# Designed miniproteins, single chains: the designs that were tried, part 26

Each design is a single chain, and the fold is of that chain. pLDDT is the mean over its residues in the fold that is shown.

## One batch from the design tools (miniprotein)

Design m877
Fold by ESMFold2-Fast:
Structure m877 (fold): chain A 102 residues (1-102)
Amino acid sequence: AAGRIAVEASPKEVTVAVGESVTVDVTVTNLSDETQHVAVAAELPAGLELAEPARSVTVPAGGSATVSVTVKGTEAGTYTVKVTARSSAGAEASVDVTVTVT
């Protein structure tokens, strides 16, 4: 089916110290029969910073690509980061990552 994607994060739960960064791998799977260009964006609450920018990837038909998302803890707490993948064909998928800053 055209325009279908799935997104998964590994790990889905991370712990980081205040002032330190942690990397989460986000895998985008193209469930369509055509190559898709996928933009990956992370929505961060206050208390977290994105240490590196969101990345766009080209995912072949039936294939997958991994994008690294690096998050820096600035304030102690438990936060939810929503990672959204959007394809040029109009497909959208999201996954939540729990970040605990200690």
Scores: mean pLDDT 80

Design m878
Fold by ESMFold2-Fast:
Structure m878 (fold): chain A 82 residues (1-82)
Amino acid sequence: MPLEAELRARLAALREAAPESPVVAEAAERALAALEELAQLRRETHAAENPDLEAASRRAFELLREIEEALRRAEEAARAAL
């Protein structure tokens, strides 16, 4: 999962840039939770004998939007933390 690894690395970098920001910590936690849910969805889809790929794709898109929003919030908070 190149995207997952890149997002986790980006979140770690944001935490490093603003280690004392509770907003960055909270946003990073939310993004990580969404990433874990995305990984779980992928595992469930692979394990299913007749997977609903359309439903799985819609949910994956939703989770990716949640990750993008949390990442944006973390980036904004990190920039504001001086």
Scores: mean pLDDT 77

Design m879
Fold by ESMFold2-Fast:
Structure m879 (fold): chain A 88 residues (1-88)
Amino acid sequence: SPEKELESLINSYVEAFPKASFLLSQTREQIELAAMKFKFEHGDQSYTGEELAALFKQAAEANDKESVLEYFGEMLARSVLPDGTFRR
């Protein structure tokens, strides 16, 4: 199911960054809204998957939950994994 797929994806991020476990309590709508907020805050910046993964890691290590959610939302929208590679 889409819900199980999302949970599995979040678990891959939590395995890499345990401080991101709060993502398991987020709804799909909250995650999608955060991705939109990322676009408005960062404009037309050309972030690679690796750059997004580095930003996610920095925010997670800083316990910046708002930024973690925004970066996760964008990474999910672009099919980026926690290591910066694309889902295939």
Scores: mean pLDDT 79

Design m880
Fold by ESMFold2-Fast:
Structure m880 (fold): chain A 100 residues (1-100)
Amino acid sequence: SAALREKIRRMLENFERAAREEAATLSPEGQALVDAFVAEVRRIVLDESLSAEEKRARIRALGAELVARMATLGPAERRRARSIVGMAERFALDVVELER
C-alpha cells in the first residue's frame, strides 16, 4: 500500500540519519564506506521485486562486508561498523514485520 511504502521510507530516513551520526567521528574513508553501505541498504529496502526475507539476507551480507572493510582501517572504525550494522539489522527486522 502507499501508506506502507511511506512508513518504510520514513523508517529508512531515520536509519540513514542515525547511521551518518554514528559515522560522523570516523575518518573520511570510513564515512565514505558507511555512505556506500547506507545507499545499498536504501536500494534493497525500496526494491519491490525482493521479498522481505531476501531484503534481510542481503542487508546482513552487506553488513558483514562493511565490518570486514572497516576492520582494515582500525579498531575504532570496526566498532562503529558493528554498531551501524546492528542498527541496519534491527531496521531490516522491522521492515520484514511490516511487509509480512
Scores: mean pLDDT 85

Design m881
Fold by ESMFold2-Fast:
Structure m881 (fold): chain A 100 residues (1-100)
Amino acid sequence: NREKILETAKNFIKNKDKTEQELEATETVVRDLYSDNKALADALIGVFRAIANLEEEEVLQAKIDELLAVSPPEQQEVTKKLVEQLKLLYEELKKLEKEK
């Protein structure tokens, strides 16, 4: 479910500075959505964490490449669209951090 994953990513980023319980709940949702594909779930969580931590673009791209590599062929287009939305979110957060 693409929309639910994007909502989960936004919630993770919004709650990055909050309690450990809120972050753990977000990761649990991702793992539950991909219970049959642990590698995909772990890669998605890696991308979420890179965005939440405002990692360098090269680090984020490496996590995205990992996500694309573990995504099944039938889900590649879905994953690419999710990546585009996550990159936009990362750019927005980077701009907000700079404007402080």
Scores: mean pLDDT 70

Design m882
Fold by ESMFold2-Fast:
Structure m882 (fold): chain A 68 residues (1-68)
Amino acid sequence: SPEAEAVKAAARALAARVAADTSLPPEQQRRLIADTERVIAMLDEGLDVAVARELLALLEAEIEALRA
């Protein structure tokens, strides 16, 4: 669906931002990227788009908390 593809694009963009973030330790970067990849895999398995958006929002909040 177009909505699922938009969420996957957002997850990939988040993973790219994490990979470029030199303030994060490498192990945290790897874990957060794996978490974005898991959201994409779950969407491919039929996860509800609204739930996937909430999971990405939680990942974004976790990234901001790690920077604080």
Scores: mean pLDDT 86

Design m883
Fold by ESMFold2-Fast:
Parts: sequence; C-alpha cells; structure tokens
Structure m883 (fold): chain A 62 residues (1-62)
Amino acid sequence: PPAATKETTELSENETLTVYTFPDGSKAEVLEKVEGDKLTTTVTRYNAGGAASAPEVTVEKL
C-alpha cells in the first residue's frame, strides 16, 4: 500500500501543524504548540467522508 502523505506547516514560532493523509482517504491533523517547558499536541482525525472526531489533547513536559 502507498505511504501516508505528510505536510508540515509552521503557523508561528511556537506552533506547527502536520497533516497526514492516509491511502484510505482519512486524515489526521497534528497541532504542536510549545509554551515554555510544555508541548501541547492536539490530534484531530477525519474519516474518508470528511467527518471530524473530537480533538485529542496531550500535554507533555519538554
């Protein structure tokens, strides 16, 4: 099967958006935000029909 397509965009000095498009047409948007010593990662998944899941938020210490 073909590999997922990855696109990374810097939204600001502290924010990076990565969009993964999978071979089945589903997508995952990964927003990474650095605030001081913490990294907040927000993952929103879209099915092949474009329906979005509830965002999953993870906070970790750098």
Scores: mean pLDDT 79

Design m884
Fold by ESMFold2-Fast:
Structure m884 (fold): chain A 86 residues (1-86)
Amino acid sequence: SMMTQQIGQGIRLGRRYRDLRDQARRLRLQGGDPQTIRRLEQEAQRLGRQYDQYRRLLDQRRDQARQNSDIGSQRTQQLQLDQLRL
């Protein structure tokens, strides 16, 4: 499903974000090239923003699915009650 694909993308983005942050931190501690550190930090910020976007989208879809499920359940219950009334 699209939701499953989006969850998978979010997990991958979060993992890549952490990896880049860790790489930048290690290079900083090792006295690495400042330009390389800045590029890694900028890429991490970009991935962080994408991760936040996917999280918001997943939250919205979850809320919509829950709301739709509640409406569906109410309709199903009403139909069953109407059938029992003969």
Scores: mean pLDDT 74

Design m885
Fold by ESMFold2-Fast:
Structure m885 (fold): chain A 100 residues (1-100)
Amino acid sequence: GMSDKIAQLLQQARNATTPQQALAILDQLYELAKVETDPENLRLLLEAVEVIVEKFPRDRAVLEKAREVLMALLKRATDKEVILRIIGELLRVIGLLLDS
């Protein structure tokens, strides 16, 4: 199901070693983020983005795409904990982009 695909993308994020791999994963996360309504799935999508940002904190294209995914997640999130975590990650990504 959708949860299985998200779990697979999270594992791919953990195993990503290049910015090109990270961008391909972020493109898939973005498509899912635009339509996801389940809080658990939104949390897993957020975790995948956080993993990618941690691995590629100096890659401008990765950071810009991560920001787009986080903005899409923020539009769908209704759980306060998830919203605050997305805002925290957005602030981190914006800070990294200003330093890049």
Scores: mean pLDDT 90

Design m886
Fold by ESMFold2-Fast:
Structure m886 (fold): chain A 69 residues (1-69)
Amino acid sequence: SVLDEVLAYVDELAERERLSPEERTFLRAFARHEVRRLLEKQGLSPEEARRRTLENVERLIAAIRETRA
């Protein structure tokens, strides 16, 4: 499913970027809610929802790192 693919990507990014368990939990929750929002409320295709969620996850990781600086 789109959600399973996105969560796998989040877990891989969290490992590579050495995010805390709390940051990983936050990103997983964000990704789950974002996929649902894009599919159910915005009516996007699975492919578009996946793409947009991954882009937003990358932006959030950048924001998390900036906040800690």
Scores: mean pLDDT 84

Design m887
Fold by ESMFold2-Fast:
Structure m887 (fold): chain A 63 residues (1-63)
Amino acid sequence: MKLKVTASAVSKDGKRMAIGEVIIPKDGDIEEAKKQAEERAKKLAQELGLEIARVDVQVSEIE
């Protein structure tokens, strides 16, 4: 059983978002996975030239 951690970096105009995803074991470090997902989302947003208003994080169980 695994957890999918998804971070969505939302643009200031709310029209676009950059998504970072990390998959970990269910007993893995969820706080570290959230940080990694947020950093991936922020890096992608920066590469796309997005000004970030917020980062939303979701955790879902997969399989």
Scores: mean pLDDT 82

Design m888
Fold by ESMFold2-Fast:
Structure m888 (fold): chain A 58 residues (1-58)
Amino acid sequence: SMAELEARQREIAERATRRNKELMSRAKTSIEGFRALADAEDEYFAEVAELKAEAARR
């Protein structure tokens, strides 16, 4: 259902927010932190794309 998809999307967004905070806390330099955030952003979009693909297949 759309409600389930909305809940999953929100869960993915919340997880990404927590991950970004952890990555910045662990980074020893600003450059390292920004690179880690870029990688995390790609992973986030991949998860969202998969969720949308699943919805389209139903």
Scores: mean pLDDT 79

Design m889
Fold by ESMFold2-Fast:
Structure m889 (fold): chain A 81 residues (1-81)
Amino acid sequence: PASEEELLAFAREELERAGVPEELAELFLTQLRKAYALYKAGKWEEAEKVLLTAFAEISRRAPELAETFAALVDRVSRMMR
């Protein structure tokens, strides 16, 4: 599985490439750090809930970015396994 640094670097690059506002990018990266810690502790359901909650918040604030964040959530979840 990917390290926390690999996940954060990948996510940050994807968010920058997609032109995501810094506020939303930092919101997602903060939740990704929490999700990674939960995955490492074996709390996979809680980790998924954290990522899905972040996705829902971002999708409400910036619906045009919903597909970008859905793809990012899917990919980082696979990288953690």
Scores: mean pLDDT 81

Design m890
Fold by ESMFold2-Fast:
Structure m890 (fold): chain A 80 residues (1-80)
Amino acid sequence: SEPALNAEKALAAIREAIASGDPTLQYLVLGTLAKELEEASEAERQALRDAGAVEVLRPLLTDADPRVVAAARRVLELLE
């Protein structure tokens, strides 16, 4: 069975959303990831850290859209 959270697919979705420049898409992708991370195992969270998710997400904390900032902060909190 495939895991509920796949680190490579999640990171690809984050990168696509950032590259799009669409804050609504960024907010939706990050919100979905946060919900998945609330139920994720420590191994799944570690796989995201190892894939470089923290480094990709940190710049979003200074984004102009407060929804994106809040969603990125929540994802980063769940990865700690």
Scores: mean pLDDT 84

Design m891
Fold by ESMFold2-Fast:
Structure m891 (fold): chain A 61 residues (1-61)
Amino acid sequence: MSDEEILASFLELLEQLRESLRDRLSEAQINEVLTNAVNWEKKHLSESQQKLLDEALAKFL
């Protein structure tokens, strides 16, 4: 799987997580959960992969 495909899969998981929490948590709490997930994932990514993720997140968030 390419870096772009891995990041696309991660963004899809973030969207699914957002939708699953929408009826249980406030938007502020959901954003905190998503931000924590992104920060954790970035610790396992290269600098170039982190840049691609940040560019994708600018459109997602």
Scores: mean pLDDT 76

Design m892
Fold by ESMFold2-Fast:
Structure m892 (fold): chain A 97 residues (1-97)
Amino acid sequence: MTEEDKEFIKRWLQKVLNLPEELADEIVEELEKEGKFELALEAAKAYEAGERSPEAEELIRETEFFLTRYVLKKLWGIEAPSEEEILAAIAAVAAAQ
């Protein structure tokens, strides 16, 4: 993993989830720690390339779900957010943009 890859993910998180830079940095570290960094990098690259194949959409959805779960745990203290809570948070962020 390169510094450029980390910066790319951080920028994508700030753009898609409207996260502050400090929280985006924390999420990048968590992705690396959990072994999800490469998944997130591929999803972010597919998103930026405008690739909307079923495979790319599934990869993006899986990554967004993981990141939203982390954000809910970190910011709201929800140790085990439900799938419904995660999806509601994703929808709320999309509506706020």
Scores: mean pLDDT 71

Design m893
Fold by ESMFold2-Fast:
Structure m893 (fold): chain A 91 residues (1-91)
Amino acid sequence: AMATIRAEGEFPLPDDIKTPEEAEKYARELAEKVREQLLSLPGVVDAGVTATVDLENKKVRIRAGITVEESQADKVAAEAEKRLGLKVTKL
């Protein structure tokens, strides 16, 4: 059986990023990096990661939906919090 974990985090946007286009590129690269890290965890079957830029507050918000083997859900949640700085909100 599979379970779904939701995770989110806020990351600082570098001070030298001034344009929406630069911010979107950085956010996309950060989302790709987070997805790669999640997919490397044992028991992860799939991961979808989205990034939202808040240029005014110099932040990138990451949201992840992680499909896991049900028996590994708690372990994946703990690793996402410890290694990636994500907050797990369900499961």
Scores: mean pLDDT 82

Design m894
Fold by ESMFold2-Fast:
Structure m894 (fold): chain A 96 residues (1-96)
Amino acid sequence: MALSPEAQSALARAYRAALEGNKEETLKYIEEMLKVADPETVARAVANLAAHLYAQGKTEEAEILRESAKEAFKKLGHDDVVEQLDRLFEEARAAL
């Protein structure tokens, strides 16, 4: 899915923060994405990155990304998308 340059920048920063084990910064950058992109697009983008982390055996980092995304979505009132996010992450993990 096509993200704006602002959303793509935030996604890259969220991914890097997750790789560093930084849940707070990961959550912050996912919140920044949700300011400039629709929730469904953000959920798919985050789950796609988690698929790459699971494929690399970086399960802890993928779970940081998942937990941070769920918290960001709930905090911004997108509870309906949280269930979709969980499904997308399970699909990403099952693809291994």
Scores: mean pLDDT 82

Design m895
Fold by ESMFold2-Fast:
Structure m895 (fold): chain A 61 residues (1-61)
Amino acid sequence: MMEELRRQVEEELEKAERDPSDLLQRAQEWERRAESNPETRDLYLEASTRLRLRAVELQQR
């Protein structure tokens, strides 16, 4: 279900205090998923954006 996917994404984002490079790689992966999955496109694009913002924050540590 789409809601379950969103919860997984959200949980991973909140756990994602990893290296910025890991977050950027995940963001790129979700951007590719968004292109191939119209029904979940918005979810993946939103998650990708949030990961990129978090990566920037971690880089400024």
Scores: mean pLDDT 70

Design m896
Fold by ESMFold2-Fast:
Structure m896 (fold): chain A 99 residues (1-99)
Amino acid sequence: SKLQELVQELGREAYERMMLAGLEQVANAIKDPALREKAREAIRNRDMDALDEVVKEAGLSEEEVLEAFREGVLAEMRERGEEELAEAFEAQLEKELAE
């Protein structure tokens, strides 16, 4: 797919950094400062189970989590000048949500 080709050209490390920006945006969507810090700790430890528990405790819906993640990823991609990658990422998400 176009997204896979662009990710290979960009390099895995840069793409993982963009994914981390999405996760950080999920943490930023948490209004409680103590739960927000727990979310950031889970992200630093790569503990996705702990992150999921904190997000649920904070009362974020799956839709709110997905929207925050998407916004963070797209913002990081565009800040780095990766507009074609951002467009491919949005198109892939829209296609998966439509199926």
Scores: mean pLDDT 80

Design m897
Fold by ESMFold2-Fast:
Structure m897 (fold): chain A 75 residues (1-75)
Amino acid sequence: SLERSRQLGRDIVRHMAELLRREAEKDPVARAAFEKYLPLPLSEIQKALDEALKAGVDPAEIVGIMAADFEQALR
């Protein structure tokens, strides 16, 4: 369900929002990830998140996707 997926996405965004902020401030890699995913639409972010998690991608990579989702929510 898209609604369930969106709910999970929001929960993750909220949970990682603080980590994202702190990590981006001290880590240029995390900051670059933010900029990379910022302009992506929500549907693209959700697919990227799901694919990354299933592929076992490092959480730091996912941080960028969460940043873009967070920005879209503020819109």
Scores: mean pLDDT 53

Design m898
Fold by ESMFold2-Fast:
Structure m898 (fold): chain A 69 residues (1-69)
Amino acid sequence: SLRDQIIDKLTSRGYSESYARKVADELVTPYLLEGAGVFSEVDPNDPSKVRVYVLTRTGERVSVLVPKD
């Protein structure tokens, strides 16, 4: 599922599973029916942060910047 993909991407980047679930629930709710895929990358402007992208059916990227505490 899209939720599982977001959780997997964030946990692979070192976030806790509980935090990854919180982020997934915030992203998945508005975009569940439009999500074609999930990508993650280290933010090029701040390597302490990870960008999570949800690719919509129209090809738009909706991104959430997830900071590490």
Scores: mean pLDDT 67

Design m899
Fold by ESMFold2-Fast:
Structure m899 (fold): chain A 72 residues (1-72)
Amino acid sequence: MIEVELEVPAAAAPEVAAYLDSKGIEHEVVPLSETRAVVRVKAESEEEAEEVARDILRELEEALKAAIAAIK
C-alpha cells in the first residue's frame, strides 16, 4: 500500500473528496491552512497512485475551466 499526499486549494478539497468517495478510493482530508488542504490517498500500487493523481488533476482543471467560463 502506497500513500500519496496531494496539496489542494481548501475550496477544492470537498469536490476531490466526493470524487474519491464515488470511486471507492480510501482517502483522508487534512486542513493545512484556511486556503490549503492535504488529501491523502491510499493506493495498492504505484500505477494506481498515478492514475488517482491524474484523475484529481483532471477534476481540478475542469473546476478551474468552469470558474473561468463563469466570468463574462
Scores: mean pLDDT 72

Design m900
Fold by ESMFold2-Fast:
Structure m900 (fold): chain A 91 residues (1-91)
Amino acid sequence: MHLEELREAARRGDAEAALRYAEKVREEIKDETDELARTRTATYVSALVMLATDPNAAEVLREAAEEAAASDDPLAQAAAEVLREVLEEHE
């Protein structure tokens, strides 16, 4: 599972490994027709890459999660839930 490998790379701050595993996860979901599932996975991938590459990522992701949670769009709310879960795992 490339998503788990991506989480491990992000946790250790390995930017090169995180980008490589992110590519593989994005290839896995490119044919995903369930918009909700695709949005959740794409949000996880982007958040983990940001955490691996940007020292201010946690603050940026928190703001993004709060803004998305205020939206009436179900996909934005799903993204907000994923961002909150990623932030909890990273702390």
Scores: mean pLDDT 80

Design m901
Fold by ESMFold2-Fast:
Structure m901 (fold): chain A 100 residues (1-100)
Amino acid sequence: SPEVKKLIEEAVKLLEEAVEHLQNGDLDGARRIIEKIREVLDKIYKMAKTPKEKEIVDLLGEAVRAIEAALDAMEQGNTELADKYLEKARELIEKIKELL
């Protein structure tokens, strides 16, 4: 679906923005972007019909969870754990882009 593809591309851009906010230590900025990602994901989830679209939805959900885990680790002062989750988020984002 062209509409689903457009929403996935929007979600990918927001995921990249959230990663950038966390890398810059802007936790509040990251939280605002994560909230927007959740809204876009809810729309994608309701529209996803094909096996490929459902696979992308699962990967998007994993990427958001990795970003949230990175944010939590940063709030606890655990930079090493945060970096690990940010790397996982980047790997998931690249995998999503390959499926588009």
Scores: mean pLDDT 90

Design m902
Fold by ESMFold2-Fast:
Structure m902 (fold): chain A 92 residues (1-92)
Amino acid sequence: MMEEVEKIAEESIESQKAEAEKLAANPDADKYAKMKELLKKVLEEFARKLKEKGLEEVLEEIRELAERELGTNPNPSTQEYLQMLLEAIEKA
């Protein structure tokens, strides 16, 4: 199911894997902020690639699901990640 979307997600994650591993090894005080910025880049690349491949319907479905979850999930970390995903979709 959705093999093309899965491949795009995998490629987007892989593009930032080396940077994520460097951040994991570094006892940097700004580690969380750097990880958050890295996640934004992965999400923006994922959304852009979906749009480039003509999968706008999938992108809209993900947006709708994220908005629904954001409205019902009281977890601040989950809300922050969902907001980053929505911002990435809007920028694509």
Scores: mean pLDDT 73

Design m903
Fold by ESMFold2-Fast:
Structure m903 (fold): chain A 76 residues (1-76)
Amino acid sequence: RDAVAEALAAAIERLVGPTGARVLRYALAHPGESLTPQEVAEALGLSVATVTRAANRLLQALREDPALRELAERLA
């Protein structure tokens, strides 16, 4: 339960880095919304370029998962 959630969070952080993991967590908390890189950047105190790079890396890594791929595309 909690151990699985922690392991998944650690795997995501390894995949996209700690900044990318925060971007993904924010996006998952707002499913179905029109999220822009600027809105995510403002919410997390990051640059738009950092958010865009994290989304592009997530898209590359998760290209075969349609739900996560669509989410990454919306952030790029």
Scores: mean pLDDT 67

Design m904
Fold by ESMFold2-Fast:
Structure m904 (fold): chain A 98 residues (1-98)
Amino acid sequence: MEEEAERAIKEGDTKKAAEHYVKLAQEALSKGDPEKALEYVIKALELDPNNPEALRVGAQAAYLLGKEDIARKLRELAEQPNPDPETVKKVIEELKKL
């Protein structure tokens, strides 16, 4: 799956690469590793900032890490049909500081 994400990036398909990183994040959560899940969510959102699955998985991972404020922001963005890209970018910068 990580190999598939790297291949998609090389092919220029950033949305497909983001989808593979979301799958990796979901797998990390299922294995009880929310910190690794956030790393994959950050990669997915850098490639596709409007990916609602990445925002949802990120909210769950942040909540499990006790980061309730950022978890709420990610959840609110995931529930929006067209989240503002500048707002998503600001939340990604907050995630990188974790």
Scores: mean pLDDT 78

Design m905
Fold by ESMFold2-Fast:
Structure m905 (fold): chain A 111 residues (1-111)
Amino acid sequence: SEILEHVEKAIEAAEKAIEILKKSKELTREIELELADEIVKVEQEVQAVLDAIEASDLPLEKQREALELLERISEAIGEFQKALRDKDIEKAIKAAEKVKETLKELKELVS
């Protein structure tokens, strides 16, 4: 499934961001740029999921549920970006874990 492949790639990028944050004692500019690269990958894969859902034969009810999950992912990405601006590693981890868990819910829905 094309949708499933994009969801799995988004999960991998979110997991990498969490790993970077957990290894980091403070948010240096270099770490912030590395985290920005991973979140951009999540955003690109989420857009690919949206495009694939719109092109799919998924039942309308599942499409609506997927769109609600995608909205929650977008909100969690916003929380992550705010936490990075605030230099709050704990909130950034929490937001990235929320992105990951919501992507896993989306994976179960489209599997």
Scores: mean pLDDT 88

Design m906
Fold by ESMFold2-Fast:
Structure m906 (fold): chain A 98 residues (1-98)
Amino acid sequence: PSKQEIEDETREALAIMIANLLAKYAEKLSAEEIREFVERLDRLLAEIRNPELRRRALEAVVEAMTVARDKHLAAGDEESAAIAAEAVARYTAELAAL
């Protein structure tokens, strides 16, 4: 594999890991911390050049962020839930454009 292929796979793996950690630790994160992690996800996803790897990363991130949204809603954290819901909407739109 080329350096670019290795970098794309690394970004996919990191994006999926971050999204899963946001879902797992949703109840322990502040709204500001969630915004910072979403900004990191935005950058990682945008830098994946391979469309198939980007699709897989976006699908996994949407699923994990949906879980995070639902956990925030259940905890009564409307601000954090709104941040997660907006991220889900944006990433779903990016998937539809692929």
Scores: mean pLDDT 87

Design m907
Fold by ESMFold2-Fast:
Structure m907 (fold): chain A 87 residues (1-87)
Amino acid sequence: SEEKRQEKSLEVWIKTLEDMIEAAKKKKASFKISLKQLGENKYEVEAENSATNRVAKTVLELSEEQKKKLEEYIKKLEEEIKKIEEE
């Protein structure tokens, strides 16, 4: 179903963000993440690997709780990247 497809897409993005956070902690990679609101519950997630310039984009329909969870992981990634840039 479409709901299961959206749930899997969110899970893949969270796993991707977790992997990015670990890579940043090990100082192996730097990433740029953006979350753009396209509608009331519709968001575009874009991730760029700064070393390779590869970009991944996905449009997700997120509940308020799912959005907050995704934003929490993005914030954790941004905090790890900031630590690299301050060293």
Scores: mean pLDDT 76

Design m908
Fold by ESMFold2-Fast:
Structure m908 (fold): chain A 78 residues (1-78)
Amino acid sequence: SSLIEELERLKEEIEKAKTREEVEKLARRAIDLMREAGADEGLVDFVEFVMRHAGLESMKRVTVEGIEATIRRLREEL
C-alpha cells in the first residue's frame, strides 16, 4: 500500500484507540513512516516529546496532526 494509505489507516486507528499502549504502538509506526516520507525532524521530535509527557487525548491529537501534515505534504509534492 502507498505511504498515504498506511498513514490514513494509522490515523483512524489512533483516533479509535482507548489506551496509551495502543496509541504508543500506532504512533511509533506513524513516526517511522513520517520519517520515510521526509517529515521535518523537529516535527517528529515534538510528536515523540508529546508521546512521553502528555495525556492520552493530547497524544492522540498531536500524532494525528503530525500524520495529517505529512499526508498534505505528500499530496502537494507532485
Scores: mean pLDDT 81

Design m909
Fold by ESMFold2-Fast:
Structure m909 (fold): chain A 50 residues (1-50)
Amino acid sequence: ATLKREDIAGLTADEEGNWIFIGKDDKKYRAPRSKLPEFLETGTVEATEI
């Protein structure tokens, strides 16, 4: 799923170093550590719902 900054309520990380985005829909989405610079630069990230 494509997440935008405006759709994100929170951010955490797992033990594997992936980023866990918490959506305003109360769903969790996982993205690899390497995707955080993309999110910080563009305000958008490709992530997988978990």
Scores: mean pLDDT 78

Design m910
Fold by ESMFold2-Fast:
Structure m910 (fold): chain A 67 residues (1-67)
Amino acid sequence: MAEQILLDALDYLSGYVGKSKSERIEELADYLRERYGFSEETARRIAELIVEGKLDEALELIRKWLE
């Protein structure tokens, strides 16, 4: 489940390659919050990790939130 959320997030972010880093983080955080019900703080942190390429850390945070 966590892996699927990460893959969906990466696919969503691929549509925003022309946007600034801050805009990509905000768009991805909103997507995660609305699609999966993450809190605003958790969604933003996951979005930051993904945009920075820290995918293993993002995946661990998603797993901890689901438990």
Scores: mean pLDDT 83

Design m911
Fold by ESMFold2-Fast:
Structure m911 (fold): chain A 83 residues (1-83)
Amino acid sequence: MKVLTLEEDPVTGLTTVTVKDGETGEILSEEVVPHPLALMYAGHVAKDKSVILDELEKILSPSMLESWKNESAEELAKRDYEV
């Protein structure tokens, strides 16, 4: 199982997204992104996406929301986010 952790830097407003294996603790991915993209990332690995989707609809443009809906968690974990 993948475990996702979000840590916001209060000075920059950027969020560090860390994905690790829940059994071994191995870090699979670590990225620094704006907070809305961190929510998009969390939505792909969460079992219940409905709460994340509601928050994303308030923040993201329609094109970014459509991209989130079309990406799998595995594909998203391979993306490089530009900050």
Scores: mean pLDDT 57

